Designed miniproteins, single chains. Designs and how they scored, part 19

Each design is a single chain, and the fold is of that chain. pLDDT is the mean over its residues in the fold that is shown.

## One batch from the design tools (miniprotein)

Design m631
Fold by ESMFold2-Fast:
Structure m631 (fold): chain A 86 residues (1-86)
Amino acid sequence: MSLEEKVEELEERLRELKRRLEEAKRQGNIEEVQRLLQEIARLVLELQALDEQSTDPALKERIVKLIEEAQAFMEEAQAWIQEQLA
């Protein structure tokens, strides 16, 4: 599998994880939100590894944007968890 194909796969996985996490939030399932956050964190680590392997500036830019999107979404989900626990 090419680096581009791996990035595409991770982008699709991030999209699905975001969808599932929003559904878990809608259901008030804090445990599932926490589990999905851990999966997104692992996906970020995988994207960072692909960035280190890539020499293509356009692909690196795409990877960085995905990492930033994932991190922003994780921050929102963490804020939601704190709100639920208060």
Scores: mean pLDDT 87

Design m632
Fold by ESMFold2-Fast:
Structure m632 (fold): chain A 80 residues (1-80)
Amino acid sequence: SGADEKNIEAYVDAVFDRILANPELVEVMAQNAVMTFRAMKRPDAEARLKARLYANLDEAQRAAFDKGVARALEILAKHG
């Protein structure tokens, strides 16, 4: 598969839609998505993904999402 930025954003979005029913996976995929978008220099895609997902998450799921984001940022700070 060609790794176009638009294609990877669509792929990540589809994966997130599938795992939204599982908060444990929401945390893991939020971490991976942030790391991927930061590596690709795509903060726009990151912001759009967050805005879209937050609209469909309850408070507990948003907390899991935020935890995943925080862990990604910690990893990037140590290894970036």
Scores: mean pLDDT 72

Design m633
Fold by ESMFold2-Fast:
Structure m633 (fold): chain A 85 residues (1-85)
Amino acid sequence: SMIEEELKEAEEVLEKLKNNEISVEEATKFLEKIFEKYKDNYEFHKKVEEYYEKLLNNEPIKIESDEERLAYTLAQVKLLIIEKL
């Protein structure tokens, strides 16, 4: 499915960013591409922000779908980009 392919790409971006195999600029371009695709999906953006805040506060995260896993992975990429700036 499209979501599974996007999730795989997001997880690869996250891993490469953790290992300094891609630049912050490349990771940011990936985030912008995904956010543009989901620009009209309010619930998706809300979920990314919710996971981002939970990551900042070391709060437990519950993931029940591939869409939520994608949102969580994007939140992790966003956090790493900010930490590397």
Scores: mean pLDDT 87

Design m634
Fold by ESMFold2-Fast:
Structure m634 (fold): chain A 113 residues (1-113)
Amino acid sequence: MKVDKEKLLRLIGLLLRIIGLTLDLESLGVEEAREINKLAIELYKLAFEALEKGVEEAVEKGIEGLEKVADYLDKALEALKNGNEKEAQKYLEEAKKAAKEAIEEVKKLLEES
């Protein structure tokens, strides 16, 4: 059985990773990093609420969404470091989309519970 603590630590770890990546992106002049950070915090709060309420599917959607955001931000940062601004912009747009889609899915699952 997965303990609630393991899921909580995974959520916290993903949020901290996203915060670190958004700080690096902001240092490179990426203004969108602040919006993505706010979306990630909103998604984390919704996933935490789902964890407290025992809505397993909503927790899993929240974790999946945060993982996608972190992966896209990591790819955006790598693209910027390599001078590929077009590829970086694509990954930033995908990160925002993933966060927004996950927020809506988690909200829906919480409303249906």
Scores: mean pLDDT 86

Design m635
Fold by ESMFold2-Fast:
Structure m635 (fold): chain A 88 residues (1-88)
Amino acid sequence: SKREARVIIITSESGILQLQAELKTEKNPEAREYLNKAIDLLNQARDYAEAALASTDPEKAKELVEKAKQLLVQAYNYYIKAMEIRKG
Protein backbone atom coordinates (compact mmCIF):
# COMPACT_ATOMS: atom_id res chain seq x y z
CA SER A 1 0.00 0.00 0.00
CA LYS A 2 1.03 3.66 -0.38
CA ARG A 3 0.95 3.97 3.44
CA GLU A 4 3.43 1.07 3.82
CA ALA A 5 5.71 2.62 1.15
CA ARG A 6 5.70 5.99 2.98
CA VAL A 7 6.49 4.30 6.33
CA ILE A 8 9.42 2.45 4.70
CA ILE A 9 10.79 5.71 3.22
CA ILE A 10 10.61 7.51 6.61
CA THR A 11 12.06 4.50 8.49
CA SER A 12 14.91 4.15 5.95
CA GLU A 13 15.80 7.87 5.99
CA SER A 14 15.78 7.99 9.82
CA GLY A 15 17.85 4.80 9.98
CA ILE A 16 20.43 6.12 7.49
CA LEU A 17 20.91 9.32 9.54
CA GLN A 18 21.26 7.35 12.81
CA LEU A 19 23.73 4.82 11.34
CA GLN A 20 25.81 7.57 9.68
CA ALA A 21 26.08 9.27 13.11
CA GLU A 22 27.16 5.95 14.71
CA LEU A 23 29.67 5.33 11.90
CA LYS A 24 31.43 8.67 12.66
CA THR A 25 32.38 7.42 16.19
CA GLU A 26 32.87 3.70 15.42
CA LYS A 27 36.55 2.58 15.67
CA ASN A 28 36.19 -1.17 14.96
CA PRO A 29 36.71 -1.86 11.20
CA GLU A 30 34.44 -4.97 11.16
CA ALA A 31 31.61 -3.06 12.89
CA ARG A 32 32.13 -0.20 10.39
CA GLU A 33 31.78 -2.69 7.49
CA TYR A 34 28.45 -3.99 8.87
CA LEU A 35 27.17 -0.42 9.48
CA ASN A 36 28.07 0.51 5.87
CA LYS A 37 26.24 -2.60 4.58
CA ALA A 38 23.18 -1.66 6.67
CA ILE A 39 23.25 1.92 5.26
CA ASP A 40 23.50 0.58 1.68
CA LEU A 41 20.53 -1.76 2.26
CA LEU A 42 18.47 1.11 3.77
CA ASN A 43 19.22 3.25 0.68
CA GLN A 44 18.02 0.36 -1.52
CA ALA A 45 14.85 -0.10 0.61
CA ARG A 46 14.06 3.63 0.27
CA ASP A 47 14.56 3.48 -3.53
CA TYR A 48 12.21 0.46 -3.87
CA ALA A 49 9.60 2.13 -1.64
CA GLU A 50 9.83 5.37 -3.70
CA ALA A 51 9.41 3.27 -6.90
CA ALA A 52 6.32 1.65 -5.31
CA LEU A 53 4.83 5.12 -4.59
CA ALA A 54 5.48 6.17 -8.23
CA SER A 55 4.02 2.93 -9.70
CA THR A 56 0.62 3.01 -11.44
CA ASP A 57 0.45 -0.84 -11.31
CA PRO A 58 -0.91 -2.04 -7.91
CA GLU A 59 0.65 -5.52 -8.26
CA LYS A 60 4.08 -4.09 -9.18
CA ALA A 61 3.77 -1.61 -6.27
CA LYS A 62 3.06 -4.54 -3.91
CA GLU A 63 6.12 -6.47 -5.17
CA LEU A 64 8.33 -3.37 -4.72
CA VAL A 65 7.03 -2.87 -1.13
CA GLU A 66 7.74 -6.55 -0.29
CA LYS A 67 11.29 -6.18 -1.71
CA ALA A 68 11.78 -3.01 0.38
CA LYS A 69 10.59 -4.88 3.53
CA GLN A 70 13.12 -7.69 2.87
CA LEU A 71 15.89 -5.10 2.51
CA LEU A 72 14.86 -3.49 5.85
CA VAL A 73 15.15 -6.91 7.55
CA GLN A 74 18.62 -7.43 6.00
CA ALA A 75 19.72 -3.93 7.10
CA TYR A 76 18.54 -4.65 10.67
CA ASN A 77 20.48 -7.96 10.70
CA TYR A 78 23.71 -6.17 9.69
CA TYR A 79 23.07 -3.50 12.36
CA ILE A 80 22.69 -6.29 14.99
CA LYS A 81 26.00 -7.81 13.82
CA ALA A 82 27.69 -4.41 14.27
CA MET A 83 26.22 -4.08 17.79
CA GLU A 84 27.38 -7.61 18.77
CA ILE A 85 30.98 -6.72 17.78
CA ARG A 86 30.70 -3.49 19.84
CA LYS A 87 29.55 -5.46 22.95
CA GLY A 88 31.96 -8.41 22.68
Scores: mean pLDDT 89

Design m636
Fold by ESMFold2-Fast:
Structure m636 (fold): chain A 61 residues (1-61)
Amino acid sequence: SLEEKVLEYLKKHPDGVTPLELARELGVSREEVQAIIDKLEKEGKVEKTFIGAEPVYKLKK
């Protein structure tokens, strides 16, 4: 599933990833990736932070 691919990519990039980077690397729309990230953040599996003005997401422990 797309959710599994997002989680695997997050595992490989522990310093965090942007939704645009995820969309590009997985070959899907930014909107599809954002929906999955929002779901994972609500479930407490992913955290949002910022590098400058850029939102960056990574797996929670």
Scores: mean pLDDT 81

Design m637
Fold by ESMFold2-Fast:
Structure m637 (fold): chain A 95 residues (1-95)
Amino acid sequence: SRSEDLVRPDPLLQKLLEEVGETREVYTFSEVMSAVMEYLNKNKLYDPNDPTIVNVKGTLLGEIFGVDTFNRLDVPGIAERLEKRMTRIPESERP
């Protein structure tokens, strides 16, 4: 399944993961999604008028997604943007 897929983040996504204490080369997709949510919480990026909206302008996550704001409840949209910053590891190539 998508959540259990092994992925290798690109250098920009790795920088974000390092800010939440993650220094591995390989993750499950679910672990990367969790790390992104932890990044939002750690940096207090929630909009004060609507906590479903996050302001990522000038942040690493803004660079990764190429947007200034997004809705944190748009899980499919978040996943699609993250997939552009990682390589999936085929089951035949798993260490």
Scores: mean pLDDT 81

Design m638
Fold by ESMFold2-Fast:
Structure m638 (fold): chain A 67 residues (1-67)
Amino acid sequence: SMEEIQKEKTKLEILKGLFEMSVSSLELVKPGLSPEQQAKADSEIDSLKKKIEEIEKKIKELEKKLK
């Protein structure tokens, strides 16, 4: 149903927001880290951004199923 699709979309949007906050937090602390720790933070940010992109694609697929 449209209600079920909308509910699933809302859950994905919340999850995306949580990952976006994690990226922002890592970017905020990154300048204070050692070069080795900055590289690890960059790797984590890249991983999170890929997860955000996957969620965004799923949201767009759900949007196409809505009228």
Scores: mean pLDDT 87

Design m639
Fold by ESMFold2-Fast:
Structure m639 (fold): chain A 77 residues (1-77)
Amino acid sequence: SSREQKFLSLSQEEQLEFMQGSLREAQAYVDQGLISEEVVKLLEQAVRAVQQGNMEEAYALYQKAVELLAEEAERRE
């Protein structure tokens, strides 16, 4: 909702920088064994979607990555 609207209001350059930053952080956490490589794969797809001008798809992929990261961080069941 409001976070998605804020992301979609950014320039393509700002959207790309945001996704690339998120990807770098996720990769560092995978390298430390804290989260799965699936989070990185979703963010790599989000970066490609921004590069292709598909901003809504990029945000949907980012949201899936965030949801997966939250599930892994909770580690309850």
Scores: mean pLDDT 81

Design m640
Fold by ESMFold2-Fast:
Parts: structure tokens; sequence; C-alpha cells
Structure m640 (fold): chain A 76 residues (1-76)
């Protein structure tokens, strides 16, 4: 994350995941996945957020959530 826009997106998405009940570590990882999907894969922000939330809900830990979110974003 190198631009101000990317940092603002990260902060907003992380805060949203915390409101949804995710832990700080999970919200941080999922927010990073959303920014990466948007910036590098061209996934719309709304869709990237949806993919990350589903990965977080279905995963037992941060590593599993990152793997699942990354796979889903690449299939988009």
Amino acid sequence: ITSSSDMLLFKRVKDEFIKEGFSNSMATALAGMVVDAYVYLGVPVEEAVRIAKEAGKRSKNVSEAVDLAGEAAREH
C-alpha cells in the first residue's frame, strides 16, 4: 500500500470488519486482501469486501482466511 487512497481504503475496510465482529488481526489481514484484490486484480471494492468477509467467516484462523480469500479473488 503506497498511495493515500490505498491507505484510506485499508483503514475504512478494516474498521468495517471490526464492526462485523472480526478480531483486530483478522480484520487487518482481510482488509489487506481487499486492497490487494482491488489494486492488483481489478476486483470491485464491494465484491472484494464480500469475498473477504465470507473467507473470514468460514476460516478457523488468519492463515486459512488469507488463502481462501486469495483463491476466491483470483477466480473472480
Scores: mean pLDDT 81

Design m641
Fold by ESMFold2-Fast:
Structure m641 (fold): chain A 68 residues (1-68)
Amino acid sequence: MERERELEEELLARGVDAPVVLLTEAARLGLSVEDALRAHEEAERRTPGRLDAQVALEAVRKVAEERR
């Protein structure tokens, strides 16, 4: 899954170590690097210091819906 790896590397270059669950869903929904970063920021805002997989998925889906 090349897109997932691409998102991981781009976010790491920006100082963000996003969870695999977020990267996988973002790649599946075709999110840009900027939208994936936004989803991570939204998930971190909801659960500071303890990123929940469900919250990460909800954040990715919310960003994807808004950028429809």
Scores: mean pLDDT 75

Design m642
Fold by ESMFold2-Fast:
Structure m642 (fold): chain A 65 residues (1-65)
Amino acid sequence: SKVSARVAAKVEVAALQNEGWAELEERDGALHVTLRSPDPERQAAMRAGLEAIAADTGDLVVEVE
């Protein structure tokens, strides 16, 4: 469900936030995730996972720095 997907996204990003590799912000009813990482392979994998969640819900916006 939409709620479950948002929870999954927050869990996926929690470790990345702790490392400074991601930021989460809820705006205008959507969850915005900004990804940044010195490891391009890790960043690409996280982006792919979050974009899959975004495609299922429409309430998640993924950006990469």
Scores: mean pLDDT 69

Design m643
Fold by ESMFold2-Fast:
Structure m643 (fold): chain A 109 residues (1-109)
Amino acid sequence: LAEEALEYFSKAAEALNRGDFEAALEYLEKGLELAVESDREEAVRVLGYAAALFQLIALYSSDPRVAALAGAAADGLAELTDMLLAGASREEVAAKARELLERLRALAA
């Protein structure tokens, strides 16, 4: 689960760097589903790494649309990580992940 989530987050980052917002959001959704199903410690690790990856894209992308979407994703992934560290339930984290995906889809439109 955690390893598969990392693969999907990496694919999402690659798609976003190509400007393929549709593929990036599909991969991010799959990564989030797998991360939420993972053990808490593994979920924290994976979501934290994903937040760092998207933050790097936000900082170094020359495309303002890519940078904006990556920044929003990084902030959301960091929020999910903080929720898990604070002891939030799997249900609460899953709900927040869905809210994040809805916000990102709106930004990509």
Scores: mean pLDDT 87

Design m644
Fold by ESMFold2-Fast:
Structure m644 (fold): chain A 100 residues (1-100)
Amino acid sequence: SKEEELKKKLEELLKKLKERLEKAVKEGASNEEILKLFEEFAKEVVKAMEEYDFPSEKILELAEGLNLILSKLASNPSWSVEEKVEFGLKESEELLKKIL
């Protein structure tokens, strides 16, 4: 079904984000670079949902949830890069499970 294809696509995007974040942490990436990776992920997720004709109301809910995660990552400068990665991945996974 289209919903199963979308779910698989979103799981692939999440796996890609995890791999990019692991590489970035190993290379000593800044907090700003980590935020950009989460921002790119958010854009890719919204685009995938639009391409699979997912309901507009749910796309908006997801976009708002992803923006809230990004805001929390940006507003906690005391967090380590590793703590931001852990928080961002956990919250993104939980949000996707809630919306799907």
Scores: mean pLDDT 86

Design m645
Fold by ESMFold2-Fast:
Structure m645 (fold): chain A 101 residues (1-101)
Amino acid sequence: SMSLERKEMQSALYSLALVEIKLKEGKKTKELEEAKETLEKLIEEYLKKYGKEKMAELAEETAELARKNAKEGESVNPEFAKELEKAAEILLEKARELRAE
């Protein structure tokens, strides 16, 4: 079923965005670098299977979810909410790059 694989793709895109934020903040652990490599390989496999247009749509949908979670979580953890907003920006830029190619 594409519905389960769609959720897995969205989770991979979201996780990669969060890992990229941590790496940019100077939190360069071996574990984060290995996580980035694993997620990038998984996303590349989905790109080959479903194409750039579908992956751009999923990145946009994942960005909207990240923004929703940021708003709902701001009162509990404002720093994490800020990271989710940054993740949404990364995902939207990734979607633009996929559509531009």
Scores: mean pLDDT 83

Design m646
Fold by ESMFold2-Fast:
Parts: sequence; C-alpha cells; structure tokens
Structure m646 (fold): chain A 99 residues (1-99)
Amino acid sequence: DAAQAEAEKVEQERRDRAGEGALGMVEEAAKNAVASKSEEQKKAAREAAVQLAQLGVGAQKSKEEAIKLLERAEKAALEAGDEATAEALRALKRQVEEE
C-alpha cells in the first residue's frame, strides 16, 4: 500500500528530526551549564539536557537508534566541557541498554 509506505517515510523523517533537535538542545544546555555562574543554574541546565535527551530517546523506534542518539549526546556534552551532563547521559544509556 503506497499510502502506508509514505506514512512510514514521513514518520521516520519526523523521528530523525526529533533526534537531531534533541541533540542540538542538549549541546546548548551543556554549554549553558559550563557558562553558568551559579550551581543552581548549572544543575537546571544539566537537568534540562537529560530531559531533552530522554525525549529524543522516546521518539526512536529501536533501542539501537536510542543508544546511538545518547552516544552522540554524551560526546556533545563532553565537547562542550560539561562532564557532569556527559556522566548523566552515560547513565541513561546504561539504563536503555539494560531494558
């Protein structure tokens, strides 16, 4: 059914865009955490990064795709200099791998 094939393509494109959007937002949140002057602001930015990564994971259809997204998010956090966010993302990746 051509309509079903088109719907699957649109859904996959939406999942891909959701993942890329989540990665960009995680990178910005990690940069904000590093740039923040207060522990409260750093913690809020790290919590936002983890929540955004969880939304990106939820949008994926497969565990393998979710793991790859989290690996990219961890790398982005490390490159931004936020080791605490990278550790939190690594913990989320372990949780996804164990489920």
Scores: mean pLDDT 76

Design m647
Fold by ESMFold2-Fast:
Parts: sequence; C-alpha cells; structure tokens
Structure m647 (fold): chain A 69 residues (1-69)
Amino acid sequence: SSRLEESIQISEELAPQIRAQLEKRREELAERGVDFRLEEAEIEVYSKTLGRNVTIHYRSAEVVARDLA
C-alpha cells in the first residue's frame, strides 16, 4: 500500500521536472538536426521526497507528464 502511495506522490512531484526535461532535450536535439525518439531514452530528475536523483524511462515519464499536466 505505502509503495503505491509513494509512487503516486513522487510522480506528482516530478511531473513538472519531467515535462521540462523532455521539452529541453527535444529542443536541444532539434537544434542539432537530430530526430528525438522519446521511447528510447532515460532522464534523471531530482526528487525532493527521496532527496536524490531518480532515473525514469521516457515512455513512463511521457505518460506521467501528460496525465499529470
């Protein structure tokens, strides 16, 4: 039970950072003329709840960012 609650809390906390990281990375790659495929990448964001960096797969991060928008 606590694991599910913790996961939801972390997802809600990280959603703005995930969106910002995805947008920034897409923009950076576009400037380099590279087509960015979200499904193939991982991002790291800082979680205040955990007090550390968390690595998130893009597929999961994209869903979280979209659904918590």
Scores: mean pLDDT 63

Design m648
Fold by ESMFold2-Fast:
Structure m648 (fold): chain A 78 residues (1-78)
Amino acid sequence: SVADLERRIQELNKLPDLVKAGAEIYALLKAAGFDVTPATIANALVDRYGLPESELEPLAKAIEEEYKKVDVQALLDR
């Protein structure tokens, strides 16, 4: 449907925000002792937001790079 197509375009436009959210989720889960990877988080976001499978690998790489900028202690203090 047109609504489904519009939703997917809007989700793709939010990709930078998903990268930041994914990096924070990855940081928190890793700090909590969960066996997670950037690929695991990217796969969950692709599934949740109905993104194309082709976005999985770029999103995982972007999450890994963004994770290097995350202040984990500041997130835990929320």
Scores: mean pLDDT 73

Design m649
Fold by ESMFold2-Fast:
Structure m649 (fold): chain A 80 residues (1-80)
Amino acid sequence: SERDRLLEELEELKKEFEELAKEFEEKGDHHMAEGLRKTVKELDTIIQLAQQGKLSVATLEQVVRHAKELVEQVREKLKA
């Protein structure tokens, strides 16, 4: 259940990165959009490894925390 909740948070964060990538692409920032799509693929890999039981809950918590921090940083850049 704790693992399931963290996996759900990672899926939501992945969706946020996909939405941000579209917004940067719309603004003509193709470099940022490509970087964000690469982050989405990296999150897909992490989710797959977690589903296979290859990642600890503590590792998943750290990934979620870092991804949330990155989303906030990227949102600030989008507003500028």
Scores: mean pLDDT 87

Design m650
Fold by ESMFold2-Fast:
Structure m650 (fold): chain A 62 residues (1-62)
Amino acid sequence: KEKEAEEEVLERLKALGLSEEQALLLIEGLKRGKTEDVIAFLEKHGVSRETAEEIIREYLEK
């Protein structure tokens, strides 16, 4: 379940132009509860806040 969500987030981030290494670092940040830092990072890399929030919400579903 967690691995499937991780793979989906990885795929979406790579489609947005991020590297696999960057996507993995963002997923690790989400696991550590650094949601606001992950959103800010995504915005700096050309991802809209709305898209970043959507990706994070999908991943953090309990």
Scores: mean pLDDT 75

Design m651
Fold by ESMFold2-Fast:
Structure m651 (fold): chain A 88 residues (1-88)
Amino acid sequence: PVVPEEVKELEERLARAEALEAAYRETGDPALGLEAADIYAELAKYYRDLYELAKKENSVTPYTEKLLKKGEELEARARALRAEVAAA
């Protein structure tokens, strides 16, 4: 189950990662890009773990399926950003 306080913390972490990615694109600082990618990857794992928990408890809903998709999108974003930083 997702606690409302945890949802707010996840939203704040996502906003921080997006701000770091924006700063990376403006400055070219690889440290900012890598920090953003790490946060995206951590969030992706969290959403995936929530889906796996729901599946184990036989409580998969459209909401938990949305969390899985969100996790997959964040994982792809982290991978793309890491590749971009490595290529620079």
Scores: mean pLDDT 81

Design m652
Fold by ESMFold2-Fast:
Structure m652 (fold): chain A 64 residues (1-64)
Amino acid sequence: SEEQEALLREIAEKLNEIGDALDKFLKGEYYLRKYEEEGVLTEEEKKKGEELLKEGAERLGIEP
């Protein structure tokens, strides 16, 4: 039905938003993990990783 099609479109949009937030969170974690394991990131790379992690976590609502 048209109602079901509208709901499916809304769900798809929400899933895309969640996917974007998750991507940012995972990229942030990846940068910070690299810093911990490899010992040397530039200050710019570290700040970028922290920003991506914060943005992703905030959008996913998983910040402690």
Scores: mean pLDDT 76

Design m653
Fold by ESMFold2-Fast:
Structure m653 (fold): chain A 95 residues (1-95)
Amino acid sequence: MVLSLEEAERLLMQVLDKSIELLEERISDPEELARKIGQLGELTGEVLRRVRALYEAGEPITPERILEIMLEVARERGLEDLIPIIEESFKEVLE
């Protein structure tokens, strides 16, 4: 399924919101929670920049491609601990 830019941005917002919800359920320390939410926000901003660049290049944007980019950015930034949360959020948002 190919997404419009608006649909891709909406999906990213839904995944971000769900990921924050999962972090709030799993992290009891307020400082650690705030740090992880901040890292997730910065990661999502970078993903959005890459998704926009693909759209401008005329490349198809799919949910699978967005997930792939999010996981790539997480690895590049040393945020592999967010990968299970991102994957669970995508699963819940797409079901």
Scores: mean pLDDT 87

Design m654
Fold by ESMFold2-Fast:
Structure m654 (fold): chain A 70 residues (1-70)
Amino acid sequence: SLPEFEPTPEAIRAALEREGVKLTPAQAEQVLRDFLDALGETGDIPAALERLRQAGWPDEVVAALERVFG
């Protein structure tokens, strides 16, 4: 099943919380913005996640995003 790929900051925060990562609303907004920007530049989810790691996001956040979107 293809989930409709329109993640809101609230949806990404809830998904990451299920993976054991707790973000504030501001952090959820920022990680979503950074992820969508990286995805737009790379066209590839693994490469976009590596860009987030290089931008200084904690490994736990990047790993949780990989579980949500990979």
Scores: mean pLDDT 79

Design m655
Fold by ESMFold2-Fast:
Structure m655 (fold): chain A 73 residues (1-73)
Amino acid sequence: MPSAAERLEALKKEFDKLLARLSTLRSPEHVEEIRKHFEEILEKFKKTGDPLELGKALGALQLLEQRIAELEA
């Protein structure tokens, strides 16, 4: 299984890709707010190691991907 650190890096990279796609569809201010929220979740996970925060990050990634798909339709 990947380590927690490897999973965190993978989530961060995947989220950055989704934010780049969202930036073509939304204002920079709106994109920045979404980025800050996700980074706060990841930072909390880094500090606490709480699997609940990792679950929140995964959920946020899936919701963002779904929203981008709807906006691109």
Scores: mean pLDDT 76

Design m656
Fold by ESMFold2-Fast:
Structure m656 (fold): chain A 77 residues (1-77)
Amino acid sequence: STNLSEAEKKAFLAATYPKLLDEDRKLAEELGAPENEKEILKLLEGMDVDTAAQIRSKLAQKQLSADEALEELKKLL
């Protein structure tokens, strides 16, 4: 099975936290980045591309907050 690429992970995070740039993400990590962002990245390591695309679609429709997206990911695993 094909794991998500780094570009796909970045695109997923941009859908969840659209205001975060790479520099802002690094700063957030140094300050204790949002737990949800870190947990989403860990979940994406084990997730297939199609499942991640479904979640991104729901996030893009603004039907889910970041917290709700995390709960949705946990349901699918």
Scores: mean pLDDT 55

Design m657
Fold by ESMFold2-Fast:
Structure m657 (fold): chain A 64 residues (1-64)
Amino acid sequence: MEKITLVATAENVREGLEKMIELGKEASELAKKGHIVSIEIKTENPEEKAAMEQLNKLAGTLEP
């Protein structure tokens, strides 16, 4: 089983959530193919960094 990390960047948590939903669809398809998939949303905004880290923890890892 290959571990795949899907990464996107967002300016704020709302944009990060929207991108996480989109990447979640891709992650679900990869998990159906037998991959372990995690999603990571990054931000360059230090005020949003802690909230983005919590969003990433909620996304978790998708396994087949």
Scores: mean pLDDT 76

Design m658
Fold by ESMFold2-Fast:
Structure m658 (fold): chain A 82 residues (1-82)
Amino acid sequence: MNNKDVETAIKALELIKEGKTVEAGELLAKNPKALALLEEIVQMIAEGKSDEEIIEELKKKYPELDEKLLRKLISLLKELLK
């Protein structure tokens, strides 16, 4: 897991927001680490974890990940899950 996987996940969510769900699905199918990251964050959101708790857990597991990119990813995902 690295920042490229986070950026790919963000791009997929932006495609979903634009109604390009097929393109988003294809992007995630080609990038299984980005899909796994989205699944892990969705699970943590479902468990009621805060943004700060999610970032702390991800940074402990993947210390190279950029906090600002993670915050953007979580924000987009929460917006789409409403």
Scores: mean pLDDT 86

Design m659
Fold by ESMFold2-Fast:
Structure m659 (fold): chain A 78 residues (1-78)
Amino acid sequence: SKLVELLSKKTDPDTVKVLIQMIDSAHVTGDVPGSLIDQLLAKGFTVADVEALLRDIGMHRSLIDQIVASIRAYLAAK
């Protein structure tokens, strides 16, 4: 898909898989599972890094905001 192609230009294949799952979850449910957030954080991504990457690939602002809000809420609940 176009999304996989765009993400593959920015990061590694394993990170692309996690990002696709996060995007799909946010689009369908309005939220992101903590297990996917933990996987990105373990790879050294910050919430700002995720936001910048999604913005760079031209993702819709409302979906970026939803993903960022889910990450921030998860981290605040720890």
Scores: mean pLDDT 82

Design m660
Fold by ESMFold2-Fast:
Structure m660 (fold): chain A 69 residues (1-69)
Amino acid sequence: MSKLERIKKIREKVKPLQKEHDEKMAELKARIEAETDEAKKAALKAEGGKLNAEYAEKVDKISEEIKKE
């Protein structure tokens, strides 16, 4: 089986993570827009940064595993 077939299968497994991440980011953005306190806004933005970094690391790990076969 080609690496492309494996990538497609892994991508299908990543779709739920992508969906959850998109929903969490949209919710966080709405909270930031509704928040009037600058300190709380900064905390929410930092949380968004952590979510992005965590998601990127998970995707990279999955990609690395498929390269190893």
Scores: mean pLDDT 77

Design m661
Fold by ESMFold2-Fast:
Structure m661 (fold): chain A 94 residues (1-94)
Amino acid sequence: SPLSSEEMKEYFKAMAVLTIYKLEKGEKETEIAKNLMESLGFEKEVLEERKIEEAKAFIAEVEAQISTEIERETVETFKELLEEAIEMIKEKIK
């Protein structure tokens, strides 16, 4: 079944949180993680292990439902935007 706009928004939020979590676990990327969190309006509580496991489960469930070319293109566009945001932050940090 096609994903709703609300499901897609929650998916993007979960993807962003997981990206920040992975950056924060990297020794050289903690500053990038902090800046990305601030830019997206997330509080540190979203990085709690339980919240991260819930985000991973939700991402997997949504990805299992992705069936249309438009949905795939939208996901790839969002990943590209996150990568661009990370690169812009890297350029600002020292």
Scores: mean pLDDT 78

Design m662
Fold by ESMFold2-Fast:
Structure m662 (fold): chain A 90 residues (1-90)
Amino acid sequence: LMELLKEIEELVQKIMEQLPVEKKKELAEIAVEALVTLTDPTASLEEKRAALDKLIAFLESLLPELSPEMQELARRTIRLIEEARELLEA
């Protein structure tokens, strides 16, 4: 899980570099919230899943505004987040 979270963080940073300031700030806020929730030992499994789902939904909403190269990167990021979500149930 931690290795997946690091890869997701790196990919999110690359996506942020290509976004307008307002969307960059929003993505950063959602990503930080997800990371904090996932690493919080008091957070419920439902809260951790909800944080990942929120990040997936936001990345999906960005797809029409991204270049083809960034769309591919965003889709890859979404797949890794989905994998992290499945690992939370294992």
Scores: mean pLDDT 79

Design m663
Fold by ESMFold2-Fast:
Structure m663 (fold): chain A 82 residues (1-82)
Amino acid sequence: MMEKIEELAKELEKAIEEGAEEEKLKELARKLGEALVESGLMTPKEAELHEQALLATRKAKEEGSREVADQLAAEIAAQRAA
């Protein structure tokens, strides 16, 4: 059981690093949460919160990237207007 949890955790971490789609991250987080609940390390509610926290972290990174892109676009526009 613990070995499977470790494998799922590593797979999820790799998927995050590789920029996998939200749907894949959600599936991996769900599988990890299920394994943690089955092993008695988490309650079902804690597993749901963990999935939500992961998705929120990914969204924050995505929004941060967009903010950087928007700021760069604004600087370019300002230089062209000067």
Scores: mean pLDDT 68

Design m664
Fold by ESMFold2-Fast:
Structure m664 (fold): chain A 72 residues (1-72)
Amino acid sequence: SDVAERLRNSARSMELSGMTPQATGLRAAADAYEQGASPEQVIQVGRDATRAAGGTDQEVNQVEFTVRSAIS
């Protein structure tokens, strides 16, 4: 879908910038979206995956804003 593609493109950009936890979160959010998760679930998956990958609160918030911008 366009939303999942947009999230994956953002993840690639983040990864190229050394933002590995954020890239991980955005890919997880894209996968959740493709599996039919609700917008709220997609946001939560992105947040949780970023934190699990070692992301800080700031990095988790960055992923949330990026996901909201793609799906809202």
Scores: mean pLDDT 90

Design m665
Fold by ESMFold2-Fast:
Structure m665 (fold): chain A 97 residues (1-97)
Amino acid sequence: MTSEEKKKEIYKILLDWARGNISQEEAAERIAEITGVDKSVVLRFLNLLEKAAEKLGIPLSELIDRLIASDLELLERISELLAEEGEKLEAEAAAKA
């Protein structure tokens, strides 16, 4: 399978998950199998995408559609939001310790 074919398959899985056709766990398992990445890492990525969509005020399916369209501006904004959310999670973990 080419890198382009893998990317297309991953986005199809993400859309199925975003539309409620499959569970987050099933999406994570399928992506992990395609990429060779550990399922726990994929699950964290899916949770971050869900939070990014919520923070942007858009449906998760719209976020995934924009990712498929290779919207570089949206990808940049998502990266910024994920970094900010990661920092917040780290700060909350530190504050509770």
Scores: mean pLDDT 70

